# Designed miniproteins, single chains: the designs that were tried, part 113

Each design is a single chain, and the fold is of that chain. pLDDT is the mean over its residues in the fold that is shown.

## One batch from the design tools (miniprotein)

Design m3948
Fold by ESMFold2-Fast:
Structure m3948 (fold): chain A 117 residues (1-117)
Amino acid sequence: MAAEAERALREAERLLEAVDPEFVRRARAEAERAKATLSEEERRKLAEKYALEGEIHEGLALMMEALGMPRERIRQHYLEAAKHYLMAALLAPDSDPRRVEYARKAVEALERARALA
């Protein structure tokens, strides 16, 4: 389980760095600050908020695909979903079983965005 979470997280970071390296740098710095200043409980709650924002953007992208909306607009929502899921995975404590799910969702959203480029 821990090895799967780490693999998915590294894959998400690698894919997103190819598109937005500044975001990945900022996300890593923010996660390191959170680990230094927040409790595991506070980080879990923050990760939950980011995951919810990711779900909202993913839901919007899926709805827009169903409606035949422009590819660029759909792609932007998948990229935003991936960014929020990556933040959730980076912020989630190692003890949180949802961390692997957040990382996998980030990879999936990035693959969907790449297919629309």
Scores: mean pLDDT 88

Design m3949
Fold by ESMFold2-Fast:
Structure m3949 (fold): chain A 90 residues (1-90)
Amino acid sequence: SEETRERLLKVHEEVLANPDADWTLARLARLAGMSPGAFSRRFRKFFGMSPLRFVEQVREYHRMKARYEELSLAEQIALELIGIGLEVFK
């Protein structure tokens, strides 16, 4: 149903926006206006995975992205320090 789809998409968008929030099945179901059982079944049917698996996958993606950005920032800082060193020795 269109109403069910809209409620599931709302939960999907909220998890993407706030992956580190304390997402329990009960909290996600409440956001969708459904019982935990009905929510879990409908979410799995629409998105092909359980709600908590989806939350964990979004969190995993953000952890990997943050790690990559941290490494890139460290490398950028190292390059800036090398540049400063070269200027001082001119």
Scores: mean pLDDT 81

Design m3950
Fold by ESMFold2-Fast:
Structure m3950 (fold): chain A 87 residues (1-87)
Amino acid sequence: VEEIEKAAKNLLKLLKENVPEEVYKEFEKMIKKILEALRKGDKETALKLAEELIEKAREYMKKYPEYSGAFTNVMIFAQEVKEYVLS
């Protein structure tokens, strides 16, 4: 979990520096929910939330193509969560 928490902290910093505050707050909320699920040992909820995070990042890449790099990093993080849960 420590590696995933560190990845989340780095991702949140990247998002805060690169996307509008409204977008940042929305992704922050979802990422925090994933971390809470992982801390509780609720791998099933963490997996579902990671899948939702990927879908939302794809939607936001279409809506805000200028921030596609930041949303690609969101998708990478969500994929790391899925791999951690399924390992």
Scores: mean pLDDT 86

Design m3951
Fold by ESMFold2-Fast:
Structure m3951 (fold): chain A 67 residues (1-67)
Amino acid sequence: GPPSTSGYVHVDAPAGTEVTLTFPDGSSRRAYVGPDGRVPVLAAEAPASVTVTVDGESTERAVVPYP
């Protein structure tokens, strides 16, 4: 069963906004804000938090795992 433990972070930005997710190991991935202000975190193992960079501003956000 799942999860390649995908989760999401909430981002206060308009739907379709491009963001960069920086993981605790220093790796980064590009993602987009969904209609509910959610950015999916697609990883084999979901971290407890990621740094979200949008419009040059970086904020650490807790990852909400999918059940």
Scores: mean pLDDT 75

Design m3952
Fold by ESMFold2-Fast:
Structure m3952 (fold): chain A 95 residues (1-95)
Amino acid sequence: AAVTITGVTATYNPAANTLTVTVTLSGSGDADVTVTVTNGADPSQTIGSATQTVAAGTTATLTITGLAPGDYTVTVTATASDGTTDTLTFTITLP
């Protein structure tokens, strides 16, 4: 089944050092949604990741803990049951 990422929102809680990423998917079937946060200065360094399986046409909510203030690259990958993927990458600066 083909799955497409149609929306991503990211909310940071500085009191808890947590990033909540909400991913909206279109398409059909189930998808594994993985959020990976890497250091913005060194993208080989993974700071945190989370994975959730959701049905297409729903939202995945993933929480990454332990994020100190700084610059990060966030990669969201949705993998459908047929192995097809959709990927969205963005940068974020945490206060």
Scores: mean pLDDT 78

Design m3953
Fold by ESMFold2-Fast:
Structure m3953 (fold): chain A 87 residues (1-87)
Amino acid sequence: MKEREEAVEEALRALREAARWLTANAEAVLRALAAAGEVPAEDVAAAVAQLPAQLAGLVEAAEANKEGLTLEQAEAIRRDAEALLAL
């Protein structure tokens, strides 16, 4: 069924774009979360340092498991990644 494969490829594309955007804007995003009380200010530097590796791991895991992703899961990943890019 081609619809699942197309949805998975679009989800992975959106996920890679969101990961790149978050990596480029990690400090600004984490400082905004700290200002909102969601993250302790003292943890921002450590979180900024760790985020690129965590995001790369998530992208790698999604790509390694792409054949196991359902259409629903792929659509959810794409939606969440696009929501992140709209911030």
Scores: mean pLDDT 77

Design m3954
Fold by ESMFold2-Fast:
Structure m3954 (fold): chain A 76 residues (1-76)
Amino acid sequence: MEEELQRLLERLEELARRAIRLAEEVGDFDLARKVSQALRDAKNLAQTLPLPVAIAAVQRAIGQVEALIKELESKL
């Protein structure tokens, strides 16, 4: 279970880094900063929440970042 959370956090970080780069390419530096802050907040929350809740929260965040990446890619 802890290994699952770690893998999900690694995936979230990978996706967030991609979203930040795409936001910068589109010229939305405010969005890039917000994504960076949201990643930091998600990592902090994952360390303080019960494991099943942390896993569910990170999975939700991954889905949100994937949707954002798709939107940003459509603008390039």
Scores: mean pLDDT 82

Design m3955
Fold by ESMFold2-Fast:
Structure m3955 (fold): chain A 89 residues (1-89)
Amino acid sequence: SESYEVEVKAVQSGPYTVLIAEVEKEKPARAVMRVEGHKGGGLLNSVITRETPTKQTLAVALDESASEQVKKEGVDEIIEKVIVTLLPE
């Protein structure tokens, strides 16, 4: 399986921050999104992982606590990187 860092757009939806990534895929595959916070950056150094069907647009919703931190401090201050892993068919 291939893993790569992606650029994300943050969108607010009520109390939640949703991270959206556009990725190009040539074969149907499951995708895993992993969100890593900065050490000491207020995201409690937690990793959030989601498995989704392979699509060009991937989205992951942060929990309310992480969403509030992103809303107050900004994505780049809280989120270190977002990694997508494509799982083969």
Scores: mean pLDDT 66

Design m3956
Fold by ESMFold2-Fast:
Structure m3956 (fold): chain A 90 residues (1-90)
Amino acid sequence: KEEVLKAIDWFSIQIQNYLLLLEKGEISEEEFRQKVIDLANYLKEKYKDNPLVVEAFDKIIEVLNDPSLSVYEAFQKIQEILNELKKKLE
């Protein structure tokens, strides 16, 4: 339980770091989306026996694959998904 919450917090920090790299022009929007998708897939595999984690990260991947959402809109929706997941795990 505690390790899953730490993994979610780690994921949130990684997204914030990638967003900062994007704002500095060091990565593209496509690279940002792909990096976050890769991390989401890593956590889905690591916690595959936890259906709440799998469902939340599936939603995150769907948000990142939505071309109608800006990176900033995707980031906001991802934070909402992560906050809801943390409430369900507590």
Scores: mean pLDDT 86

Design m3957
Fold by ESMFold2-Fast:
Structure m3957 (fold): chain A 76 residues (1-76)
Amino acid sequence: MPVPASLRGRLLRLLDYVIAEATSPELQAAARRLKEAVEAGRLTPEQARAAEDAILNAKDEADLLARLQAILETVP
């Protein structure tokens, strides 16, 4: 199932924010890879919600990186 348009739009804006504002090069790289997966339609709605939740609720950049990497490991 494709990601709902509203969730896709919100997630892309959140990922662009992470890419612009993150100080960690690894976090910027993970966010870019996830953005590419979103744009290519490779995420499930569940993976997209997990990514949105991670960006909104991560404690710090290290926590966010770990959460985004875990999601990326499940993306084909």
Scores: mean pLDDT 85

Design m3958
Fold by ESMFold2-Fast:
Structure m3958 (fold): chain A 68 residues (1-68)
Amino acid sequence: AAADAAFDAAIEAVRKGDWPTAERHLQEAQAADPDAGGVLLSAFRAMKAAGVKPEDIARGLEQLRAAL
């Protein structure tokens, strides 16, 4: 699905520390799936603001998506 593809691309960008690319792909995921994608985008922004490491953000987002 488009939301899944955008999310996978966002996780790859997060692992690289490429925040602008991760933000863009999470916005694409939110556009395709407003409920799940919106939660994931909000969680990404919160973890980034809190200074969470890229690897831990990627893991947290993958776990959150699995729970949605």
Scores: mean pLDDT 85

Design m3959
Fold by ESMFold2-Fast:
Structure m3959 (fold): chain A 110 residues (1-110)
Amino acid sequence: MAIEASDPNAEASEEQKKLAEEAIKLLDRAIEALKKGDLEAANKAIQELSKTLGELYDLALKEKNAKTIKAVEEVEELITKAIEALSQGNIEEAIKYLEEAKKVLEEWLE
């Protein structure tokens, strides 16, 4: 439904870009915390990230931006995989998924 209502040349709103930039900063915080072995700081950053991504998703739905919706869905899938890796004690795999999620958001901002 969103695809037919979306302008294919519509730029992401400034508010969408700000939420994506905040999400990228939270991904950096989570990755750095995991590299330092600070699992509590990493978990907190991931929780804040999930909230920010939810806000970005809701805004994208309201503004009918199909490109942003798809980017957030892909990032949320990668975050879910990172959380699963952390639950298994696989910190290196979790970092890999978080770095891939960051790349998706950075490519979306270009």
Scores: mean pLDDT 83

Design m3960
Fold by ESMFold2-Fast:
Structure m3960 (fold): chain A 72 residues (1-72)
Amino acid sequence: EGNARVEELKPEMKDLETVVKALLRLAGELLGLVDEMNALLAQNLPQQQLAERFMEIFSKVEEEAKELVEKL
């Protein structure tokens, strides 16, 4: 299992690694959402539908960020 290196670190460094891994995961999700937004723009949707979809994406980002902060 890939966690042998983590055991070598002090507790503070272990917490830092966990935070970095969580941030990298969130960054990956944010990049995926940016790609989704670009795909929506390419579909030439009505402004109202596009705005609703963007608000849904932003709401998801807010929820993910809140969950991350609450788990730290």
Scores: mean pLDDT 68

Design m3961
Fold by ESMFold2-Fast:
Structure m3961 (fold): chain A 77 residues (1-77)
Amino acid sequence: MEELRQEADELAKDPALRPVFEEAVRKIASLPPEYQEKVREAVLKTLVELARDPSATPEQIRAAVDAALEKTVAELK
């Protein structure tokens, strides 16, 4: 019942995760507009799910976000 946007906002407040968010936003912005929405949704879902795992490191979250972005772009080509 909690809004995903609130969870995403809390993640963006973490100094270790903020660069990951900013980098993902820039990478998505460089994609064709038709890809941006689907890639953004996949990246956000991956970030939220991994952030719920207390054993996940910021480095692991970044790697998974990059993998989700690459996979989603490949599926749209």
Scores: mean pLDDT 72

Design m3962
Fold by ESMFold2-Fast:
Structure m3962 (fold): chain A 71 residues (1-71)
Amino acid sequence: SLSGAEIAAGKAFDLAANGELGVLSPENAARLRELVYEIARTGELSKEKQNEIARILYEDGLLPYLPEAVE
Protein backbone atom coordinates (compact mmCIF):
# COMPACT_ATOMS: atom_id res chain seq x y z
CA SER A 1 0.00 0.00 0.00
CA LEU A 2 1.09 3.59 -0.64
CA SER A 3 2.32 5.87 2.17
CA GLY A 4 0.40 9.05 3.03
CA ALA A 5 3.13 11.14 1.40
CA GLU A 6 2.96 9.05 -1.82
CA ILE A 7 -0.86 9.41 -1.85
CA ALA A 8 -0.41 13.19 -1.42
CA ALA A 9 2.04 13.27 -4.37
CA GLY A 10 -0.52 11.42 -6.53
CA LYS A 11 -3.24 13.89 -5.51
CA ALA A 12 -0.96 16.81 -6.47
CA PHE A 13 -0.35 15.32 -9.94
CA ASP A 14 -4.11 14.78 -10.40
CA LEU A 15 -4.84 18.41 -9.42
CA ALA A 16 -2.23 19.67 -11.92
CA ALA A 17 -3.40 17.32 -14.72
CA ASN A 18 -7.06 18.34 -14.23
CA GLY A 19 -6.29 22.09 -14.04
CA GLU A 20 -7.58 22.18 -10.44
CA LEU A 21 -4.64 23.99 -8.76
CA GLY A 22 -7.05 26.91 -8.15
CA VAL A 23 -8.33 25.02 -5.05
CA LEU A 24 -5.01 26.02 -3.39
CA SER A 25 -3.88 29.47 -2.25
CA PRO A 26 -2.06 31.32 -5.09
CA GLU A 27 1.34 30.92 -3.37
CA ASN A 28 0.87 27.18 -2.71
CA ALA A 29 -0.60 26.61 -6.21
CA ALA A 30 2.52 28.21 -7.78
CA ARG A 31 4.89 26.14 -5.61
CA LEU A 32 2.98 22.88 -6.18
CA ARG A 33 2.98 23.53 -9.96
CA GLU A 34 6.77 24.05 -9.86
CA LEU A 35 7.26 20.81 -7.87
CA VAL A 36 4.99 18.73 -10.16
CA TYR A 37 6.61 20.10 -13.34
CA GLU A 38 10.17 19.61 -11.99
CA ILE A 39 9.35 15.99 -11.04
CA ALA A 40 7.75 15.37 -14.47
CA ARG A 41 10.78 16.90 -16.24
CA THR A 42 13.54 15.15 -14.22
CA GLY A 43 11.79 11.89 -13.22
CA GLU A 44 13.07 12.54 -9.66
CA LEU A 45 10.41 12.16 -6.96
CA SER A 46 12.71 12.79 -3.98
CA LYS A 47 11.50 12.19 -0.42
CA GLU A 48 11.99 15.93 0.23
CA LYS A 49 9.63 16.80 -2.67
CA GLN A 50 7.06 14.22 -1.47
CA ASN A 51 7.16 15.71 2.05
CA GLU A 52 6.83 19.29 0.71
CA ILE A 53 3.81 18.30 -1.43
CA ALA A 54 2.13 16.69 1.61
CA ARG A 55 2.77 19.85 3.69
CA ILE A 56 1.27 22.13 0.99
CA LEU A 57 -1.87 19.97 0.66
CA TYR A 58 -2.23 19.83 4.47
CA GLU A 59 -1.84 23.65 4.82
CA ASP A 60 -4.63 24.24 2.26
CA GLY A 61 -7.00 21.74 3.95
CA LEU A 62 -6.79 19.01 1.28
CA LEU A 63 -5.43 16.50 3.83
CA PRO A 64 -7.01 16.06 7.32
CA TYR A 65 -3.60 15.33 8.91
CA LEU A 66 0.01 15.83 7.91
CA PRO A 67 1.29 12.37 6.78
CA GLU A 68 4.44 10.86 8.28
CA ALA A 69 7.57 12.15 6.53
CA VAL A 70 9.13 9.80 3.98
CA GLU A 71 12.71 8.99 5.06
Scores: mean pLDDT 77

Design m3963
Fold by ESMFold2-Fast:
Structure m3963 (fold): chain A 69 residues (1-69)
Amino acid sequence: SEEKRKELLELRKELLEKLKNKEVNSEDVDEAFKKMAELYEQLSPEEQEKLAKELGEEAKEIAKNTKIK
């Protein structure tokens, strides 16, 4: 849904702010990335296209990394 797309954008913004301040461990980064990947997988194809357009290559990489199993 559109709400999940916005939630993913907010998680990305928070992660970037924490990285800028050097207040995250690798575990925190992995957890945030996992949550973003799960949200991306829950989006419709149309919503994924909108998100990819807004987030660029980062959203595409999240989608690729989601599929291990």
Scores: mean pLDDT 69

Design m3964
Fold by ESMFold2-Fast:
Structure m3964 (fold): chain A 85 residues (1-85)
Amino acid sequence: SVREILEGLAERLREAARAIREERSPELALELGEEFIEVGKKTSSQGFLELGRRAIEAGELAPEDPEKAAEILEELARLIEDTLA
């Protein structure tokens, strides 16, 4: 279901945040951002395009400010979870 897909995406965003916070690894955030942009382009969804841009911004920020980068990803996960409530 769409709900299960979105729950999975929120979990992946939280995983990306942990990778940045604990290891300063931006890879998961950048990969997720690219996936969101691809979906947004295919579905003409401004929401997915914005999620993708924000996730990429967090990945790019990770080497300089891992705490803020992780907070951005956690906020995106929360926005998705709130949509499912």
Scores: mean pLDDT 84

Design m3965
Fold by ESMFold2-Fast:
Structure m3965 (fold): chain A 94 residues (1-94)
Amino acid sequence: MKLSEEQKKKLVELYEETIKKLEEEAKTVDDVREIMEELIRKIGELLKLSEEEIEKMINGFNQFLDMLSSELSEEDVINLVIGMLKGEKKYLES
């Protein structure tokens, strides 16, 4: 999907805000779930996705998060999600 320059800029801002929230406020996997759900909803609105697509993305992320939390500590899950968002932000800034 081809993103406009305005959409890229807004996505970078959303990723920066979310990374900061995860670093400063996330203590549990449930905190990560809440923060990431808010990010996904904001991205969906920015990209004009349907409510069905947004819910599908949230459900997919929650399944992924449940898988990670079954194998990793809460600290490792938080750090992995932060690392993933930093990677996405770097890609968008290129």
Scores: mean pLDDT 85

Design m3966
Fold by ESMFold2-Fast:
Parts: sequence; C-alpha cells; structure tokens
Structure m3966 (fold): chain A 99 residues (1-99)
Amino acid sequence: MDEIISELEKLKKELLEAVKELSKETDVLKQIALALRIIGLLIDIEKLVSQAPNNPQIRNMIVSLIDELEEILKTTTNPFAKLVIENAIKFLKELLDSM
C-alpha cells in the first residue's frame, strides 16, 4: 500500500509538471509531445489505482489532483492545452466515479 501511494505521488507530481509546461508551451510539436506524456501518465495512474480500489487515501489524492488541474485550467489560454487539460480532468473524474 505505501508503495502504491508513493508511486501515485510521483505520477501526480510528473503529471502536474507536464500540464504546467504544456500551459506555457508555444511550439506545436512540443505541445503534442507533452500531450502524449500526459496521456501516458493518466494511463499509469489508472493502472496503479486499479491495484487498490476503494482506498480513501488514494481517492483523496485523485480529488486533490483534479482540483490542482482545474486551477491550472483557469489560467491556461492556449486552446490545445485547454482541450488536453479538460480531457485529463474528465478522465480522472470518470476514474474517481469507478472507485
């Protein structure tokens, strides 16, 4: 359980860093590369969460991640970055509903 929580904190940090970088990125190819990285991190989070269903600490970590992504979304002006972040939030909300 501690290993799952530790890995989830790492994935959460990496996802937030990639999303913050995407929100400021002006190069289209780098935006695409960051979007692909974000998708991979979301899949890794889903896979990790599936190993510990109904854990309230994990649920709270996903809620916190959604809140942080919604805050980044409020300041994001790039239409492509907005689309990626909105879909990441949707993915995590659907994951939360499945828990």
Scores: mean pLDDT 87

Design m3967
Fold by ESMFold2-Fast:
Structure m3967 (fold): chain A 100 residues (1-100)
Amino acid sequence: MPSEVEQIERELAALEAQLAAARAETDPARKGALIRQLSLQIGILAHELKAPSEERRELMNLLQRAHAAVDAGDLDTALALTEEALRRLRELARKRMEEL
């Protein structure tokens, strides 16, 4: 089986690819669906990383706001919030990998 570091790196690479796909998508319905899927997966990985409750709460707040923006049809705001959530997730993953 891959190491924990290899597993985290692979999961982060998959999220970055999903973000690129969401950025490139021009159909609003598909773009919204991709943002929601990416947000869900960011939340799952944050839970797997056992992030501190405060950092996890802040990240979940960003994801909740991103979902609200998708529901409002504000895909630019939704994408920006999801990008910020992924940036924070990368920092949490970096700290976790430094422990391994």
Scores: mean pLDDT 84

Design m3968
Fold by ESMFold2-Fast:
Structure m3968 (fold): chain A 85 residues (1-85)
Amino acid sequence: MEEIEKEAEEKAKKLVEALKPYKGKEVSGEELFEIAEKLGVPVSVVAEAADMLYQGVPEEEVFEKAKKEILEYLLLKKKAEEKKK
């Protein structure tokens, strides 16, 4: 599982933590982009996590979904880099 899964987990934790102040509030597009850029994850992942928290989804469930999506993103990115010869 190692490095890439650990990175996805750490990024997901930081994402949920960054979004905690917005729990029950709508996050602006500018703030979503700032968080995405700072964490190096797709803005779509940040937007989904923010929307889930706004809808009252438990933080643990949001974390699990974010971790899965970030992991998939990192795996696709790594696969694209491996195609470089």
Scores: mean pLDDT 79

Design m3969
Fold by ESMFold2-Fast:
Structure m3969 (fold): chain A 90 residues (1-90)
Amino acid sequence: MEEQIEKAIEAAKKVLEELTGLKFTVDQRKITEDKVEIILVSDDGRATAHITIDLKTKKATVEVGLRPELRHLAPEIEKKITEAANKALK
């Protein structure tokens, strides 16, 4: 599971970099018995991605926080990261 979580994080970073042009790093990683919460932050602090992985179902959900000029990309980014992360978790 740990390896699959790391693959999901790397997949999310790749999607974020491709769609926003910003580099992201892991700011926070919180692990509980039933979920993993990961917060990615851009190098300039202007964007965030919050990834929740349900360890019981092995499903990922994603919410992104973007500046106003990039907000129109948020639904597409969330969709693509959710797909990429769930593919990595299989």
Scores: mean pLDDT 78

Design m3970
Fold by ESMFold2-Fast:
Structure m3970 (fold): chain A 74 residues (1-74)
Amino acid sequence: ATLLSEEQARALLDHELAELRAELAKESDPQKAIARLERFIANVRAARDAGLIPEAVADEAIAEVERLIAELRA
């Protein structure tokens, strides 16, 4: 079992991602934006691997952020 429930982890990641999106809206450099998104992915993976959040919730958040990175690289 993980430290946070699926609902708790989803709410936390949704909040963190919303804050990240607000910061990215102020960033004119796509390379810096990508670096911030990659840091978010690394932190989510670390939390998953530490058993803090459910794997399914972590993987969902990572997939969403990877799509944002792909859009910035296009």
Scores: mean pLDDT 84

Design m3971
Fold by ESMFold2-Fast:
Structure m3971 (fold): chain A 78 residues (1-78)
Amino acid sequence: MLLEEVGRLAWEAARTLDEPSALRVLSRVGDGMGAFLEGDYDTAIRHLEEAIRLAREAGSEEAVRHLQRALDLVRRAS
């Protein structure tokens, strides 16, 4: 299921981050998944782009890669 794969990728991203950054990224991914379930795909994409920005600011290229894959999955499903 799409949301399960997005959740897995978000968890893999979070594992590469410090706790405060991981919590912020996971919160944004959760908001994005919620918007996706409501059919608000533009809002879902914006939340995932924000999660990617937060991962970049935290300095984890690996987290950025996982979150970019999650964004691609959401965009393909929209």
Scores: mean pLDDT 88

Design m3972
Fold by ESMFold2-Fast:
Structure m3972 (fold): chain A 80 residues (1-80)
Amino acid sequence: SPAEERAQEALGRFTRAVREDPELRARVEELLAEAQKIPDPFEAFAHFVRQLAALMVERGLLSPEEAALLEAHLLAIAAA
């Protein structure tokens, strides 16, 4: 679907940005470490995905609409 295609494109842009920017990578690693403190694996993943989407919007890597699509896409995969 167009929404899934946009989510995949957004994920690709983010992956490249993290590879190229050590400061962004460090921030992502901090968010992952924070999420790992949550005992439930699905709740931990959901928290990480939401924080990651917010970070991507803050850094101008995604629009709020693209971030919402990416969040929904990743959470749907985790729930399957």
Scores: mean pLDDT 81

Design m3973
Fold by ESMFold2-Fast:
Formats: structure tokens, C-alpha cells, sequence
Structure m3973 (fold): chain A 95 residues (1-95)
């Protein structure tokens, strides 16, 4: 259900807040965009920008590139986020 999917994203957002994991926020924003949860997407992008020191405009560009990426690239992004890699590593993957 959409309610259960939203609850899972909200739990992931809480975990990212506790860990200070900026790449995790980028993945949460991407998932929220796919599911139509624009409020969660915006919140996650703002948090990623604040924690990483990267501009909000740059974070939005990264999310847009991920939305248009193939499944192989998306799998690599999930791996980078799980490893706590920086937003810069995600940005490099999308170049």
C-alpha cells in the first residue's frame, strides 16, 4: 500500500538523520519522487544539502540524474549510500 511505502521512507529518513548520512538522503529523495511523495523528497534534498555542504540546486540535479539512470547505476548508488560514501562520490558516478 502507499501508506506502508510512505511509513518505510519516513523510517529511512529518521535513520539517515541519526547517522548523518547525506547519500542516504539522496536515495530517499529519489524514492519519494518515484512514489509521488514530493514533501518527503524536498525534506530529504534540503537535509542532504545541509549535511554535505553541497548546494540545494546541486542536490536537485543529482536526484534528477538518478531518476534517469539505468538499474545498474541505481544499484551502485544504493551500495554507496549503505557504505556511507559522500554526496561527491554519488556526483562522480553520475558524470
Amino acid sequence: SMEKKRELLERQLEKAEKEGNAPQYVLIATAAKILGFEDLAERAMEAAAKISGVSLETVREIVEKILNADDETKKKLIELANQGKSVEEIRKLLE
Scores: mean pLDDT 77

Design m3974
Fold by ESMFold2-Fast:
Structure m3974 (fold): chain A 90 residues (1-90)
Amino acid sequence: KKIEEFAKKTKEARELADRIREVLASGTPEQAAQEARKAIKEAYDKGYSVVTVALSIARAAQALGHTDVAREALKAGKEYVEKKNKEKES
């Protein structure tokens, strides 16, 4: 039912988040922040769950001690959610 449809969308969103996890583990925080913004924009453009991608990136960044990267991911996620809501108000 509805849960299975959400699971499919979540898998695609999770693949974007996994790219950022690799950058966070082996790259710099600055590179991770740039890739996080790119992944969140890609999720918005493709109609994936922006919230799921942003939260997955933020959790991974916080777990690795990159609190600033986690904050940037949450800010980008909020920005794209607000853009989506603004379309509905008109």
Scores: mean pLDDT 74

Design m3975
Fold by ESMFold2-Fast:
Structure m3975 (fold): chain A 68 residues (1-68)
Amino acid sequence: SEEEKFRQELEELFRRTVRAAGEARLSAADLDALVQLFADFSKRAKTMSIEEQRKALEELEARAREIV
């Protein structure tokens, strides 16, 4: 399903971001910001349509790259 595909893409983005953060040796504050960003997104995404989730995921990916 599209919802299952979205979930897999979000999990993959999280895994890639955690790996990149480890390689970059981020500060505790930046790591906390990344974890909070993904946690807040996951809660918010539960009320979104598929189109809204897709747009929000693209924004999440861009924001994660700015932190890492």
Scores: mean pLDDT 80

Design m3976
Fold by ESMFold2-Fast:
Structure m3976 (fold): chain A 62 residues (1-62)
Amino acid sequence: SLEEIKRELGEELYRILQTTPPEQRREALAALAKRFEEEHGVRVEVEVDDDGFVTRLVVEPA
């Protein structure tokens, strides 16, 4: 379900924020978004500021 995909994405997002330095988060989060789009058939939009904070996260059915 979309709710399960959102939960799993949020869980992996949290792991990246805990384990990845700010300067590498944009790349890591873009890779995570692409993987979820390819594996789950959803659209994922993620925006990260220069400090490595997530400013926008949207998950929608493809």
Scores: mean pLDDT 82

Design m3977
Fold by ESMFold2-Fast:
Structure m3977 (fold): chain A 62 residues (1-62)
Amino acid sequence: MSILQNQAKQLAQQGATETAQQVLELVKQAQQAYDNGDWDSMSQYLQQAGRLIREGQRQIEE
């Protein structure tokens, strides 16, 4: 979770602010799912966040 949050912050600093905000919201939802004992939902949110980070990184590299 901390790694995804740090990557989102880096994306925001590089101008991908909207993507970074979406990633942070997904990580927050994953943390709430973890607190509720819903590991399946947590895994899904973390996977979605990871995909958005890759998308944002590709946009910055262009």
Scores: mean pLDDT 78

Design m3978
Fold by ESMFold2-Fast:
Structure m3978 (fold): chain A 68 residues (1-68)
Amino acid sequence: SMEEKVEKLKESIEKAAKMLAEEEGVDAALRFLEWEKKRILEDPSLSEEEKKELVEHIDKIKAELEAS
């Protein structure tokens, strides 16, 4: 389903960002998240609702990483 697809993408992005922060540092993870956010916003196959949910999740992860 579309809900399962978005949830799986959120989980994959979060895991990738956290692994990248541990291996290459927080700045590398933040750059990755900025590029992912841009790609999501530019993707014409995603609905406005899907983009909003994915972007909100990315912004949450960015805030968590910046707080650590």
Scores: mean pLDDT 84

Design m3979
Fold by ESMFold2-Fast:
Structure m3979 (fold): chain A 103 residues (1-103)
Amino acid sequence: SAMLQAAIAAFREISDELDKLVKQLREGKLTKEQVIARVEEIIARLRAETDLSDPVVQTALDSLERLLEALKKETDIKRVELLLGSTSSLFRMRAWLLERELE
């Protein structure tokens, strides 16, 4: 199942990117607006590089678009960090669950 392995890799990559955004935001290296732009880039990349009819891709896009809408409305930087971290954990958990399907 090369498709399942690709999905696991994509979910782990998204999780790692979101973790990096949390770190950079905590270190004052990124603004909320720059974090929003990075999440928009992740969504655009996923849309360009994947089959949008794939349920795994749809699930990833739905989660990222919900994150994006939440980030646009949030004024508390600590809550922005929590939203990014929670979404990262969700993608890491999804990757782990998919990896168990290979066993």
Scores: mean pLDDT 83

Design m3980
Fold by ESMFold2-Fast:
Structure m3980 (fold): chain A 74 residues (1-74)
Amino acid sequence: SMEEREKTKLLFRATAILVELWLLARRTGDPELERILRRAEELLKQMLKSEDVDEMREILEKMEELLREARALA
């Protein structure tokens, strides 16, 4: 379905963000980047439990904000 395709795209992007955050935290050893990574992990867990595409989009936007914060610190 269109909703299943949208959910897959949102999860794919969220996973890509998490991987980038993990690489940044691992490369720098910065405790602030580690904190951002932990918050993103919790948001991904919330997204995986969500059945609502709109809720998943809101969670992804929060993850995008964390990625912008992390890139500014790195």
Scores: mean pLDDT 88

Design m3981
Fold by ESMFold2-Fast:
Structure m3981 (fold): chain A 90 residues (1-90)
Amino acid sequence: MDGDIIKQSLDSVSPDVQQQIQQIMNDGLQRVIDLARRQDYGGAAQTSLDTSQQVSDILRSNGQDDGADAVLTLGQNVSNTYRTLDQILS
């Protein structure tokens, strides 16, 4: 499961790197929520991709390629959900 792979990769990086990733994820989630509340689902989709790319890049730089790939897959799935909402709700 992608979530288990992501967790294993996060547990494998240093505490400082883990804190950096948590900060990026928290900031990204808050931005996605704010954009979705404004019905900017396209912006929410893009922010989900950008956040997952930043986390993926950090994980890959720390030798966690499987976790990096899993994070990108998760970000793509979340982005696809928001793009679907954009098409339905405008």
Scores: mean pLDDT 84

